# Designs tried in a protein design run: designed miniproteins, single chains, continued (2). Part 42

Each design is a single chain, and the fold is of that chain. pLDDT is the mean over its residues in the fold that is shown.

## One batch from the design tools (miniprotein)

Design m5428
Fold by ESMFold2-Fast:
Structure m5428 (fold): chain A 66 residues (1-66)
Amino acid sequence: MVIELVTNPELEKKYGLKLTVTTDAKHTFELARLEEAMGNKELAEGLYNWVIENFPDSVEAELAKE
């Protein structure tokens, strides 16, 4: 079953991340991968969900689901 996809307001609060009007799916996806590699799986999950929600048809969203 699909989990509800939402913007990551908690990540904005916890880490000072801000949503901008710029198309930065690649940068956000790269940050998610870096956080996951550092063991911050919860933060990485939130970043992956943000990419999926804002750019669902992008390559980054497809990779984030995987």
Scores: mean pLDDT 62

Design m5429
Fold by ESMFold2-Fast:
Structure m5429 (fold): chain A 80 residues (1-80)
Amino acid sequence: SPEEFKKKAEEYYKKSVELIDEARRALQAGDVERANRLIAEASYYYQKAVLYYKKAGVPDEEIEKRQAELDARIDELIAA
């Protein structure tokens, strides 16, 4: 159902945000390799979230906004 797909999308999105926060903490501790792995894992879970948002009928504009917000968070972590 659309409601079940939306629930799965929100769970994957939440996991991607939590992994980015873990990556930030890893960078603060000087663990660049762990941070890079966590960022890659966050991107993977966000791709799953996008799939389920689309199945739930969430408008493309809303999905693109969420993608841009996540990309901005990742760019902020990577910026030298």
Scores: mean pLDDT 85

Design m5430
Fold by ESMFold2-Fast:
Structure m5430 (fold): chain A 73 residues (1-73)
Amino acid sequence: AKISVQGTGSYGVGTVTGEVIPQAEKLEGFEKAEVNVGTNSATIIFKEGTNLDAAVAELKEALKGYATVEKGE
């Protein structure tokens, strides 16, 4: 189970490394994050059975205006 995060042009790569990853690491079921600084994006991987709807909602609120957040496959 994973969540995709794409930084918007306003805040650059610092948003992913400085804001997104620390917030994701605090969420229940967090396993790892894969960051691509060249595209200002991250894939956040959660353990099977994690409530992704809650995780997506929390990240969307925290990152409003900084990044787009969506469920991955």
Scores: mean pLDDT 71

Design m5431
Fold by ESMFold2-Fast:
Parts: C-alpha cells; sequence; structure tokens
Structure m5431 (fold): chain A 88 residues (1-88)
C-alpha cells in the first residue's frame, strides 16, 4: 500500500514539478526510514512516469539510495529532496 499511496498522490498532483516534489520527498522519507524496498519502488515509479527505461540510470539511482541509507548523510538526502540526483 505504501507505493500505491505515493502513486495516488503523484496522480493527483497539479503539475510535473509538484509530481517530482512528491516523488523526491517520498524517496527521501524512505531513505531516512532505511526502507530500501520502498525507495526502489519509488525510483521505479518515477522512471516509469518519465518514460525512462535506462537500466544504467535505474541502477545508479538505486545505488545512490542504498549509499544514503548506509551513511545517513542528511546533506545529500536534502539535495535529493530538492530534485538533485545524489552523486557518489
Amino acid sequence: DKIAEVEKQVAAAPSDQKKNEILTKALADAIRNKDLELAKAIIELGLKLSGNTDPEERQSMIEGAKYLIETGDEELIERLETGETPGS
């Protein structure tokens, strides 16, 4: 149900910018809660909505989320929440 809730919020969003804000906030929250499965599901949802089927970009995002869960780096998590992809 957690991913379905995020999907419903995104579907109800009034703009693409707001959809991205909802997705990045949900991803940041999943990372802070150390919920890697939810973080992966949110990444997959975001990629599907953008039409992005690039497996390299998907893997990079998943690795970034895993890194943030392991380190708890709030500075990088805040950058992710603002719509920046985390770098190594």
Scores: mean pLDDT 77

Design m5432
Fold by ESMFold2-Fast:
Structure m5432 (fold): chain A 61 residues (1-61)
Amino acid sequence: MEEAEKKLKEILEKLKEGELSEEEAFQRMMGVVAEMAAAGVPDEERRRLAEEAGKEFKKIL
């Protein structure tokens, strides 16, 4: 969980700084969500993190 949250934050920071394109950032975020699902992270927790990351993503764009 902590590692997934850190990865999402890093992706958003790189997107904000222009180091990642919108498409690259989105693909990496989807990869993190898939990784969380494979690791057995509860659906509610995964959905909450995805919503928070999605809101930040929309603010940057």
Scores: mean pLDDT 75

Design m5433
Fold by ESMFold2-Fast:
Structure m5433 (fold): chain A 87 residues (1-87)
Amino acid sequence: KAEELKELYEKAKAEYEKYQALLDILRNPGGPLSDEQKALAEEIRNKVVAEVEKKLGRPPTVEEFAQALVELAEVPKKIAEKALEEL
């Protein structure tokens, strides 16, 4: 019961932190990136691009990518917030 909510919270929080890490990288362009940051950014980038391409039937523009990234980040955030409220 409470353990299931904690597990959901931790998993959703971790997923949200991945999206936040990519957003932080994009807000500081031209800075040096660690191999870990590059791998994480590529994982989330590929996921977001695939979702937008499925909707548009073409590669996203930079603006469309940025908008989709923000929208997709809200999903794990809301799951984490809901799990925490019920805990």
Scores: mean pLDDT 75

Design m5434
Fold by ESMFold2-Fast:
Structure m5434 (fold): chain A 88 residues (1-88)
Amino acid sequence: SEKERLLLAGQAYDLASEGLLYGRIDKEKGLKLLDEALELAKQAGEDVVRLVRNAIGLAKRTDIFGGSGGLFSGLLRRISEGLYSEAS
């Protein structure tokens, strides 16, 4: 169902956003949330998978969680915009 797909996409974006935010404090927990987001994204569609895979790739770089706020904020904003776009 299209409604179920949109709900899964929203849940994937929400978990990805949580993973990025939590990863600033606890990288291991952040990565676990991003892995959960990826599993939901696989059910939502290829576009959602692509965005979440990009978030995981970024999260594996220590400098993103520890020092580069610009890239982190930019990606978090895109995920938030995706969440609201799918809900609209």
Scores: mean pLDDT 68

Design m5435
Fold by ESMFold2-Fast:
Structure m5435 (fold): chain A 105 residues (1-105)
Amino acid sequence: YEKIKELLELRYELAMRVAELRESESAKENREKLEKEFEYIMKLIEEKDLESLFEKAGIEKMSAEELYEQLKESLLSGLKALLEEAEKAGDKEVIEVVKEALKKL
């Protein structure tokens, strides 16, 4: 559970920092949505209620270990896609943020 919390916290910090760097009105609304979503997910994990988490997320039931691996793989895939997009756009600040996040994994 602690490793799952650490991955979700890293994902949230990364999403918030990218939204801040892109400085748009829609990014401000997305930040508030991300914060509420993060708080909700963290509550379900603290309750150790993986079944409710899976039901509300619309994903298949799995073990905590399998959930951790899927979250890590999803984050790595997302970071690679974001890095490729940022490199094509010449978005040096986003490239730096993604590289720092990859080092924490």
Scores: mean pLDDT 68

Design m5436
Fold by ESMFold2-Fast:
Structure m5436 (fold): chain A 90 residues (1-90)
Amino acid sequence: SSIREQAIRDAEALAAWVRADPRIDPETQARLVEELRRAIKAVEEGDFEGALQHIERLRALAEGLADPSVRESLLSGADRLRQLVEQAKA
């Protein structure tokens, strides 16, 4: 599915952005990247419920970020990813 491929690409792009942003501490970067990596694996395996759970954990981690700009960008990215996963599930 082209929607599944888009979800994987968007999650990979978000993980790359998280790794590159020095405003996020290394421990939090690792946790955010791990949730994105697990969401990608779940989408690849057709486990859309599992993917949505990892996106929910990503969102919860993002809400705890101190920088409002970084937090808003990650929450926006997580919401777009959730929408793509829901479309792939349908």
Scores: mean pLDDT 88

Design m5437
Fold by ESMFold2-Fast:
Structure m5437 (fold): chain A 100 residues (1-100)
Amino acid sequence: MEEEKKELLEKLEEIARALRGLALQAGAPREEVEAELARMRALVEKKIDDEKVRLRLEALYAFLRDLPPPEELPEEEKQRFLARAAEIRAELAAAGLELP
């Protein structure tokens, strides 16, 4: 149980790194990206015991894990992947975890 929570938090940090890289390369302001990631982390930590939140996080992690490094992605692929991440974020919101 505790080790599973630790692994999910580590996956969340990998998700945050991938999303930060993609957003920054798509031209999003760094300050806004870091603020959004900080809010995401705080919300997930409060909801990490919720199985629906955990399953959605694992799905997002699996998606992002298989992405090439952000610097290797064509612009159109970056936009597609950001859209998919937003879709998963909406699923998390439906499970009671709203991301800004």
Scores: mean pLDDT 64

Design m5438
Fold by ESMFold2-Fast:
Structure m5438 (fold): chain A 101 residues (1-101)
Amino acid sequence: MSDDELLERLKEALDRAVEYLRQHSTDPELVEEFERLAEELKRILDELKSRGVALTPDQRAALETLIEVLERFIQTPLSDEEVRELVAGLRRWVEELRRAA
């Protein structure tokens, strides 16, 4: 898979996860936080793509793992506690990618 294909797959997985949370989560603040992080992550990825910045092998492996977690999330419901852990992970990723951009 190319970096471009990986980034588009991640964006689709994030959008599906946000939609799933809107329908199934009982915590509106958690949904809003997830949506904000998903939008910021997509924005950073668009910036990296527009600048032609190549992903490192470690970054690619981590993004592939995130995609798998997000794709699995829409098939197997996570608890609000598990979603909070995912949000914390996304926040760290946004910070790391922002430093690279």
Scores: mean pLDDT 75

Design m5439
Fold by ESMFold2-Fast:
Structure m5439 (fold): chain A 85 residues (1-85)
Amino acid sequence: VEKKIKRINELTETIKDFYKMALDNDSSLSDEQKQHQYELAKEMLDEITKEVIALVKEKNLSWEEALNERQKLILERGPEFTAKV
């Protein structure tokens, strides 16, 4: 369980880093817009990560099941995040 939680947290941080790099390379956005977009993405990813970790602890999900649940939450919350952007 602990190893799965560590991997989930590491995956979340990696995705945050990639998103930040993508924003930094977008010349159409101001620095303020990039910061705002990054903060919104971080909040969404952290919320999803907490829910996946809770499910891993409560239901003892496999790594594959945890990834599937994470993907489901991203798809469900993606429209909500986009509306805030």
Scores: mean pLDDT 73

Design m5440
Fold by ESMFold2-Fast:
Structure m5440 (fold): chain A 78 residues (1-78)
Amino acid sequence: SHELARKAEEAARAGDVRTAAKYLAEGLIEHVDPKEVAEALSKLMQQPREVAVETLLRAARAAEEGDYEAALKVLKEG
């Protein structure tokens, strides 16, 4: 939902990668494949913090616009 995507963006802006990923996952699994979301986020959590923050911000913004497929694509691409 838009509310979950906004909370994810707020957490990512604060550098809280774990909380941002949690809210984004909760929002995305309503619209896209939960397995693909889990796999993309698992890989993202192993990347440098700066890359994870930037990727989560971009994905959260796409989700806020209702483009959940674009949000998942951003997570997969890093």
Scores: mean pLDDT 85

Design m5441
Fold by ESMFold2-Fast:
Structure m5441 (fold): chain A 74 residues (1-74)
Amino acid sequence: SDEELKKKAEELLEEVERRATRLYIEGVLSPAELAEIQKLLREARELIEKGEYEKAIEVAEKALRMLDEIEARS
């Protein structure tokens, strides 16, 4: 349902924000990487406002993959 997709998108965005904040505090996230993550978060939020939840999930998952790669090099 749309409600389930919206909830999933919101949960993924919360995960991105938590992980990005942690990596930034740990000093492993560069300013350029932070800017790209923030751009993806903004894009995903705009998609949620438009009701495009599946696309919002895809954007959030892209941000999570970037965070996984950054974390793996640390």
Scores: mean pLDDT 89

Design m5442
Fold by ESMFold2-Fast:
Structure m5442 (fold): chain A 83 residues (1-83)
Amino acid sequence: MAEEVREKYIALIENTPSLSEEEKEELKKALEETSDEELIQGYKDAEETIKKAEEALKAGKVVGMSEEEAKAKLEEAKKQLEL
């Protein structure tokens, strides 16, 4: 169903933090232009792009930025374990 595929596509786009606002908007715009068949293909293509973005996030962005945040979250988890 086109509606279901559209919803999944939007969710996939929104669920990808490595995608910029402009990329999200461009993908959403493509959704409006795509037909049922194109929508399904676009969804598949977007999923591949998201996977690539996630890999970049893991390898570079997250590792560099996560030092303080990772430590804060680890401390929070430790506090919960301590009761």
Scores: mean pLDDT 60

Design m5443
Fold by ESMFold2-Fast:
Structure m5443 (fold): chain A 89 residues (1-89)
Amino acid sequence: EEKKKLEEVIEKLKKILEPVLENPHDDKLVRDAIEELYKEGLITEEEKEELLSNLDDYSLLHETLLRRLAELGDESAKEVLEEIEKRKK
C-alpha cells in the first residue's frame, strides 16, 4: 500500500539523516548519508553525484528528498515543491 511504503521511506530517511542533523559539518557523515540514500533507492545516481559535489548545500538535499516523496505520493511534499518552483519564477 502507498501509505505504508511512504511511512517506511520516512522512517528510513530519519535513520539515515539523524547523524547528519547532529553533525551537519562532518563531510564524512553527509557523504555516507548520501551513499545510503542511493543504496536504499531514495535518490538517483545523477542526484547522488550532484549532492556529493555540493556536500554543504543542504537546500539541494532537501529539494531532492521532497521530489522523491512527491513521486511516492506525498501530497504535502508535492505542494511544497510546487510552491518552491512558483517562487523561482
Scores: mean pLDDT 73

Design m5444
Fold by ESMFold2-Fast:
Structure m5444 (fold): chain A 59 residues (1-59)
Amino acid sequence: DPPVVRMVSLHELGVELSREQARTVHRILSQNLDRETAIRRIMEETGLSREEAERVLEA
């Protein structure tokens, strides 16, 4: 496949989580951590940016 990135579409839609990323977020949230700590973990575990991690937590 050609190296075509749809990063702009991902940002326009917000954050489209893969099944694996969604599972990771769920597990982090189950830890009942502080919001800021959860954001950091999501970023480290999934590779999302801080803004994307915040959107995921809001959803």
Scores: mean pLDDT 65

Design m5445
Fold by ESMFold2-Fast:
Structure m5445 (fold): chain A 90 residues (1-90)
Amino acid sequence: GKIVYVVSSLEELKKILEENPNAAIVLYVQRSAYDEVEKLLKEMGYELLVAPQPTVIPASFVGSSEDVESYRAAFKRGEPTVVLEIYYIP
């Protein structure tokens, strides 16, 4: 199955990841926050599947006043039983 999350803090992200120990992640993250999120994922045992690529999250999707310059990347841990699509905009 696929589950979509919009999160604004590393604490929220960490909680979601702890609740899903065997997951594939499609990550959309504000560009300035990518390094901190990648570090957290690697510390939690996630491996990079698809390197970060520039993208844009539309303002209307996240309730922002402007479109959010972002990276899209993919990670996994264990044998994935679920796909998490995570939008991280701090």
Scores: mean pLDDT 83

Design m5446
Fold by ESMFold2-Fast:
Structure m5446 (fold): chain A 96 residues (1-96)
Amino acid sequence: SIEELEKEYEKKLEEAIKWLKENLDKEVVKIIELSNEEGYKIYTVLLAKGEITIGFLFEKEGEYYAGILGSDNKELIEKAKKLLSEIAKVDESVFD
């Protein structure tokens, strides 16, 4: 169900953020990929380099909802967009 997918996503996101907060001085990446039997998909990439940058892409009923949070660092934002688009196999224009 969507509700179960959202709960699993929230748990994995919190776990990833907690781990990255302990590794902010490392250039590390965490990836979350979740889907359900109804075709809903959640993609999230988290980058740490002194700060945490979170890129997300949600696919629901053929529509995409995408954004970048947590950083004003243009290089990290562009890296998150590129990595997320490659993982989800979508064009970076979904962030426009």
Scores: mean pLDDT 80

Design m5447
Fold by ESMFold2-Fast:
Structure m5447 (fold): chain A 72 residues (1-72)
Amino acid sequence: SEADEQAALERYRKSVEERLKKANEWDKAFRAANPDSPREFKPLLTDEQIKEEAEKMAELFVESRRELRAQR
């Protein structure tokens, strides 16, 4: 049902948000431990950017599932 799809979307969004926050923490810890590293780091995501990215990925997840249904 559409309600089940919305529930799955929300669970996926929360999972992505948690994963992005964890990755951000790891990147921050790595930079703190390796301040002299010549490696160019991507800027750390803000909480707002993490939420926005998670919402975008959740939308792509739903779209991908709809495309798979259409191809059957």
Scores: mean pLDDT 75

Design m5448
Fold by ESMFold2-Fast:
Structure m5448 (fold): chain A 71 residues (1-71)
Amino acid sequence: ELEEAKQKAIARLESFRATVSKVLSPEAAARVGEIVDKAIQEINAAKSVEEIEKVYKAAMEEIERVVLEDL
């Protein structure tokens, strides 16, 4: 259901943030935190599983760019 999909997407984002924050600079880790916080807010406002997936994918793409720029 929608609420379960939201919880799973948020859990994935939080888990990914925790993992990459261990290897990123403090500045890059802060940017990832901002992306995750915004994505969680948008996921909580989402009205369909498609909206959740779109937000999750966009957030993951932004995090990937931050990680690549920090390397």
Scores: mean pLDDT 84

Design m5449
Fold by ESMFold2-Fast:
Order: sequence, then structure tokens, then C-alpha cells
Structure m5449 (fold): chain A 105 residues (1-105)
Amino acid sequence: SMVKEKLEKLIDEISKEKDPEKIEKLLEEAKKLLKENELSEEDLEELYEKVKEALEKEKDPYVRKVLAELGVEIAKKLLEVTSNVTLGIGRVLRELGDLLQLELE
């Protein structure tokens, strides 16, 4: 999917960017792509894994917050796409919540 490839690039760009204004624009572009485009369950799962990996490597608290927000938006889309996602999304959201709690204290 072209949209999946664009989202993967945006995740990489967010992780590499240091300017908060540019990071915010990249996040808004990613959210818009998620909202305006239909993505398969497989594409959304791969995007979610990519965000999780980026979060695990990231040291900047602001970039971590932005990646976590993007992860939540991807998780919401997964909830919409498949009846089987309920258990997987619950686990994933708990993992993201735990990570945010540690970083935002």
C-alpha cells in the first residue's frame, strides 16, 4: 500500500526530527492519512509494530509522546477493521499506557 509506505516514512521522519513544529506537522499528516484512507489489518499491525519499535529506541520525551499518540491512532483503526483485534488491542494499549506512565511522570 502506498499509504502504508507514506506512514512508515512519517514514523521514521518523526523519530529523526528535532524541531517540535516539524514533528507536530508530521504527526498531523500521519493522523490525516490514517483518517482519510482504508488500510488492511495486516498494514495496521505492521505500522503499529514499527511505532512500538521506534518508541523503544527513542530517548526524547516529546518525540516519545508523539509516537505514542500515533500508536493510539493506529490502534483505534485496528479496532475498526477486525472483530479479532479486541484482545490484541487491549494488550497493546496496556503496553503503551505503561510506557507513557513511566515517561510522563
Scores: mean pLDDT 78

Design m5450
Fold by ESMFold2-Fast:
Structure m5450 (fold): chain A 116 residues (1-116)
Amino acid sequence: MLELTESGGGTVAEGGSLTLSGKFSAAWSDIANASWWREPPNGPMRGVASYGSKVTYDPEVEGRATISVDAANNTVTLNLSNLQKSDTATYYVVVSAVVDGKPQLAFGEGVQVTVV
């Protein structure tokens, strides 16, 4: 079963920066996509950044977000700069893998981020 471990949440200052890391148990060769999603207190869950066949960013974070993958260490990292109070949310690493020829989707447990 695909296991995910998240780190890097907490309370951060407006205008500061944030690094979130997700570690997955599968080899990168089995991963189809690694992404970060967030659920704000007053809105639906929304994609933030995705790393797959191409890298994509949500318009609300474009220019201040960077997603990267370290295949050797099975880690996907989100860096978010110039933090806004609207970045307050629970952040989830989401990994899509192909197991036995079928796509599988796993979510991390979520890390709370509060921008003050």
Scores: mean pLDDT 81

Design m5451
Fold by ESMFold2-Fast:
Order: C-alpha cells, then structure tokens, then sequence
Structure m5451 (fold): chain A 92 residues (1-92)
C-alpha cells in the first residue's frame, strides 16, 4: 500500500520541481490532492486549511497548478483503477 503511494508522491514531487514549485508549495498541493483522494475512500477528513493554502498557490501560479493537478489526477486515477480491477478479480 505505502510503496505505490510513495512512488506516486515521488513522481509528483519531480513534476512539481519541473514546474518550478518550491518544496513547501509541493507539500501543500500534494496534501490537498491526497485529501481529495482520501475523500473517495474515507469520509473523515479536515481540509479547510489545505484548501485555503491551495487557493493561494493557484491564484499565484494558475497554469502550473493546472498542469500539476492534471498529472496528480492521472496518477491517482491509475492507482484507483488498479484497486477496482483487483477488487473485481476477487469478486469474479
């Protein structure tokens, strides 16, 4: 479980660096995106602070944030699809 998530985080950190985000900005963007991913699986989360910090970065670097979110969504979707595929294999 952790290994696949760690690989995704590493890939996104590389993408964020390529887009010119600071380590702090990458941490906020990852936190916000991962909170969104958790909300699809877990109903218990608090994201108000992350949402506000995300909006601040978005206003400053809209195009770069859009590119980062697109990459993150693609990677998270791949992990989610793999989880659903494995669940289907166990049921059928």
Amino acid sequence: MDKELDKLIEELEKEGRKLGFSKKEITILLGYILDRYKSLYLSDYTDDDLAEKYKEIYKKHQKKVDAFVKKATELLTKLYEEKLRRQRELER
Scores: mean pLDDT 69

Design m5452
Fold by ESMFold2-Fast:
Structure m5452 (fold): chain A 92 residues (1-92)
Amino acid sequence: SEMERLIEELEEIMKEIAELMVKNDPSEVARLVGLVIRAIGIIIELELRGAPQEAIDLLRKALKVAMNSKDFEKAVKEIEELVAKAREIIAA
């Protein structure tokens, strides 16, 4: 339940990162950095809470997809697929 809430927050943050990366607005750099720091913090918290390494690796891949986004819709789909796989592993 707490892990599920953290994963939901992480997914929303990664979608925001993807949007900001595509927008490439210099005025949003501080917000982008703050979101990336929060995403890393959530991934560390999930690892400390005992999430399997395979799930953590998928979430790290999702964050990299967000941070390298040039196509928002494509990035969102890839993030959703990676997060869904991580959720399935954590629920097992």
Scores: mean pLDDT 90

Design m5453
Fold by ESMFold2-Fast:
Structure m5453 (fold): chain A 88 residues (1-88)
Amino acid sequence: SMEEEEKKIKEYMGKLLELAGRFYQAVQAGDGQAARQALADIQAQINKLKDYINNSTVLSDDQKQRYIQALDNDLALLQALLAQAFPE
């Protein structure tokens, strides 16, 4: 059902929020290695959520596109933040 689908998406989003917290803590601490690891974990979790969304039988194509675009935009912002905080 749509309600069960939304609940599952919220569970994935909750994990992303946890990982984002770790990323921001690492950035604040000046720990580039921990920040890069947290971003890698975020990317893996986003890929799992995108796979879940793409395989959904209850979400419309428009809903899938909106979710995926939002996830891609969020990842791009975090990648830019990492590059700005820890230039190579």
Scores: mean pLDDT 89

Design m5454
Fold by ESMFold2-Fast:
Structure m5454 (fold): chain A 75 residues (1-75)
Amino acid sequence: MHMKKKEIEEKAKKLVDGAVSGRADSGHTMSDSAKQRMYAASKAAYEGIDKGLSSLEIGKLSQEAVDEVKKKEAE
């Protein structure tokens, strides 16, 4: 299966939105930084799944995506 870029982005956004809502219901807030990192990791994971990568490879891509967000936040 080959997912379109828009589908991957929408899946990642829904996952982050769900996590934010769940935390808000518990009286806990998620920072914009945490949201961006979670979105980047989720998007990378869905892209890896679409490519048929192993769980280990998907984990590596997700970590690399988070590291890129951290690098941009340091600017």
Scores: mean pLDDT 76

Design m5455
Fold by ESMFold2-Fast:
Parts: C-alpha cells; sequence; structure tokens
Structure m5455 (fold): chain A 57 residues (1-57)
C-alpha cells in the first residue's frame, strides 16, 4: 500500500541521515576504510529512496 511505501521512505530517510553523519565523522577522523564502506551504504540507500519515490508518484 502507499502508506507502507511512505513508512519505508521515512525509515530510509532516517537511515540515510544517520549514515551521512557516520560518514562525515569517519572522513574527519581519517578512517578511509569506514568512509568508503559508508559511501557505498549511502549510495545504496539513496538508490532505494529514488525507487520508492517512483513507486509512490
Amino acid sequence: TVDKLRDELSKLGTELRNLMKKRSEAKKNGDTVTASNLDKQVDDTSSRILDLHGQIG
């Protein structure tokens, strides 16, 4: 249902925000391995958000 898609979108938005914060901290601390892994997770989460926007709209 559209409501379930909106709930998932809201959860993914929170997850993306948290991943971006962790990525910023990793980059600030020079942890390039963690930053690289978080970049991938940010990209994957962003792609999923775009897919859900396509399904809702």
Scores: mean pLDDT 83

Design m5456
Fold by ESMFold2-Fast:
Structure m5456 (fold): chain A 85 residues (1-85)
Amino acid sequence: MSVEERREQRRKENQEVYVTRRPSGQWRIHRIVEWSYDEKTGKWIETITYDDRDMSEEEVLQWISTLPSNYSLRYVDFVEEEVEE
């Protein structure tokens, strides 16, 4: 399979969505929009877009339920910086 055929297949089959809750109450939606192959390392590089939305938890869950069947939800959470103590 060619690199371009594999890139197209990844776009169709690996529509991954990551949703993180921000401490401000906003939700950050991460979507992988492009895959680039690095011939030097033999690795695929993902290009991710970020979209911050003022939504309630209920609205986020409803939005997730409307995603097309080819979309995979990877996680729903937020990262808090741990204070060293």
Scores: mean pLDDT 63

Design m5457
Fold by ESMFold2-Fast:
Structure m5457 (fold): chain A 87 residues (1-87)
Amino acid sequence: MSAQEKLEKKLEEFFENFKKLVESTLPKETADILIEVMEKIVEAAKKGEDIEKVLEEVLPKLPPQAQTLLRYFVKEMEETKKEIEEE
């Protein structure tokens, strides 16, 4: 399996786990918005696009609790990406 295939698979697994956490923790309206934002970030990461640019566009639209969860999500994604790229 290529490094890119490993990254994409781990990002998808991480996204599914985080999606379940978000759906159990936040009100449905907030959870739906955060999940949509997370999907955009995962797609940007898979394409090698600048995740920071996506964050700048979406963070102001989210309440503080969702912003905190999104920041943790991105941090975990960057750690996963770094580990795969360093292997």
Scores: mean pLDDT 76

Design m5458
Fold by ESMFold2-Fast:
Parts: C-alpha cells; sequence; structure tokens
Structure m5458 (fold): chain A 62 residues (1-62)
C-alpha cells in the first residue's frame, strides 16, 4: 500500500502570520509534504477545520 500523503497542519494569528508561514513552508518542503495553513483571524472557518482535524487525530492517539 502506498504511504499516505504527509501534511503539515498549521494555524496562526495575524500577528505571527509571515514568520509562521515561512516556518511552516520550510518544514513542509523539508518533509516533501503538503502545507495546509490558515490564519484564525482572517480565515476562521479554515482554522476551525484544521483544529477539528488535529483534535480528531489526538483522540485517536493511544
Amino acid sequence: TPPPPVEVLFVTSSEEEEESRRRAQRIADQLGARLHFANSDREPEEARRIRERIERDRREAR
């Protein structure tokens, strides 16, 4: 079975957006992963979607 695509999930505030985006993109590039990035102040719906996904993954953690 092919490995699942690796994704970097990142939520930031407007104050840290530029630095956070640079950092997240660097990590994604290093891992060869897809970056899923959202600013909670400007894109609250996307940020909520990302947070829900993180919460689901945490609930599945043993």
Scores: mean pLDDT 74

Design m5459
Fold by ESMFold2-Fast:
Structure m5459 (fold): chain A 58 residues (1-58)
Amino acid sequence: MTKEEKLERYKKLAETAARINPEAGKQLAEINPEYKEEVLKAYEDAVKRWEAERKARQ
């Protein structure tokens, strides 16, 4: 598996995990510190998006 494919998979996992369990996103970042910055950003963005979308929705 290429690094690019691996990163895409982690991003998808982080997005899904953030919806179910936001703490799981952090664990994903810990597994691969090389990608932790992008994985953390993806999960933080997902968590923030979920909160913002819920609040923004009327």
Scores: mean pLDDT 69

Design m5460
Fold by ESMFold2-Fast:
Structure m5460 (fold): chain A 96 residues (1-96)
Amino acid sequence: DARELIEEAERLVRRAEELLREGRVGEAIRLAEEALNLAGEALRRATTPEERERARRVVQRALRLGREALRRAETREEILRAIGVILRGIGLLLDL
């Protein structure tokens, strides 16, 4: 259960990083939001330190992506959503 969530979250955050490099800011934020949802659920379901650390790394990557997206954001919606990614990422890491 947690492993499947982690694998999908890792796939989504990798794709989000690629999209951000291509300048596709809105799409990158969308996938980062999805990756955070899955990583957050994986943290709740994780039964091993390895699963928790992998999920935590996805959160850290999404947080980093949110910061980069803020610098590249073209619209008010993108700015607000990028801030949302950053705040949620921080919240998930602090609860650990």
Scores: mean pLDDT 89

Design m5461
Fold by ESMFold2-Fast:
Structure m5461 (fold): chain A 57 residues (1-57)
Amino acid sequence: SVQQIQQLAQDIVDGMFRMYDFTNPDASDSQKQAVQQQLQQSGQQLAEDLIKKQEAK
C-alpha cells in the first residue's frame, strides 16, 4: 500500500542517518543536519518512485 511504501522510505532514511552518525562521530551538528535533509529528500523521491511503479501495473 501507499502508506507502507512511505513508511519503508522513512525507515530507510532513518537507518541511513543512523549509519552516517555512527560512521562519522566527529561530524558537526551542521553537517549532520545537512545530511539528514539530503536523506529526507532522497526518501521522498524513493517513495514517489515506488508508488508510481505500484500503480503502473
Scores: mean pLDDT 80

Design m5462
Fold by ESMFold2-Fast:
Structure m5462 (fold): chain A 78 residues (1-78)
Amino acid sequence: TELAEKAAEETRRWAAPLTPEEVEGARLTALSMFQAALAGKTEEAVAKIEADAAAASPALAAAFRKGLEAGLEAYKKL
């Protein structure tokens, strides 16, 4: 969806000061979170991805969580 792509691009911007490999990793993580949410495995998948992200950056993990919540609310209104 447009929301998933927008969130992935926003993640790229947050990761922009990092190496190209780290930026791509952040983008793939964001896409995985949205794919898990769409598949209905949100709580389990998000908890795992959030834990992995928090190990690297607690602030980034919190941002991912907020973005996912907003995306899920939009998805439910389809």
Scores: mean pLDDT 58

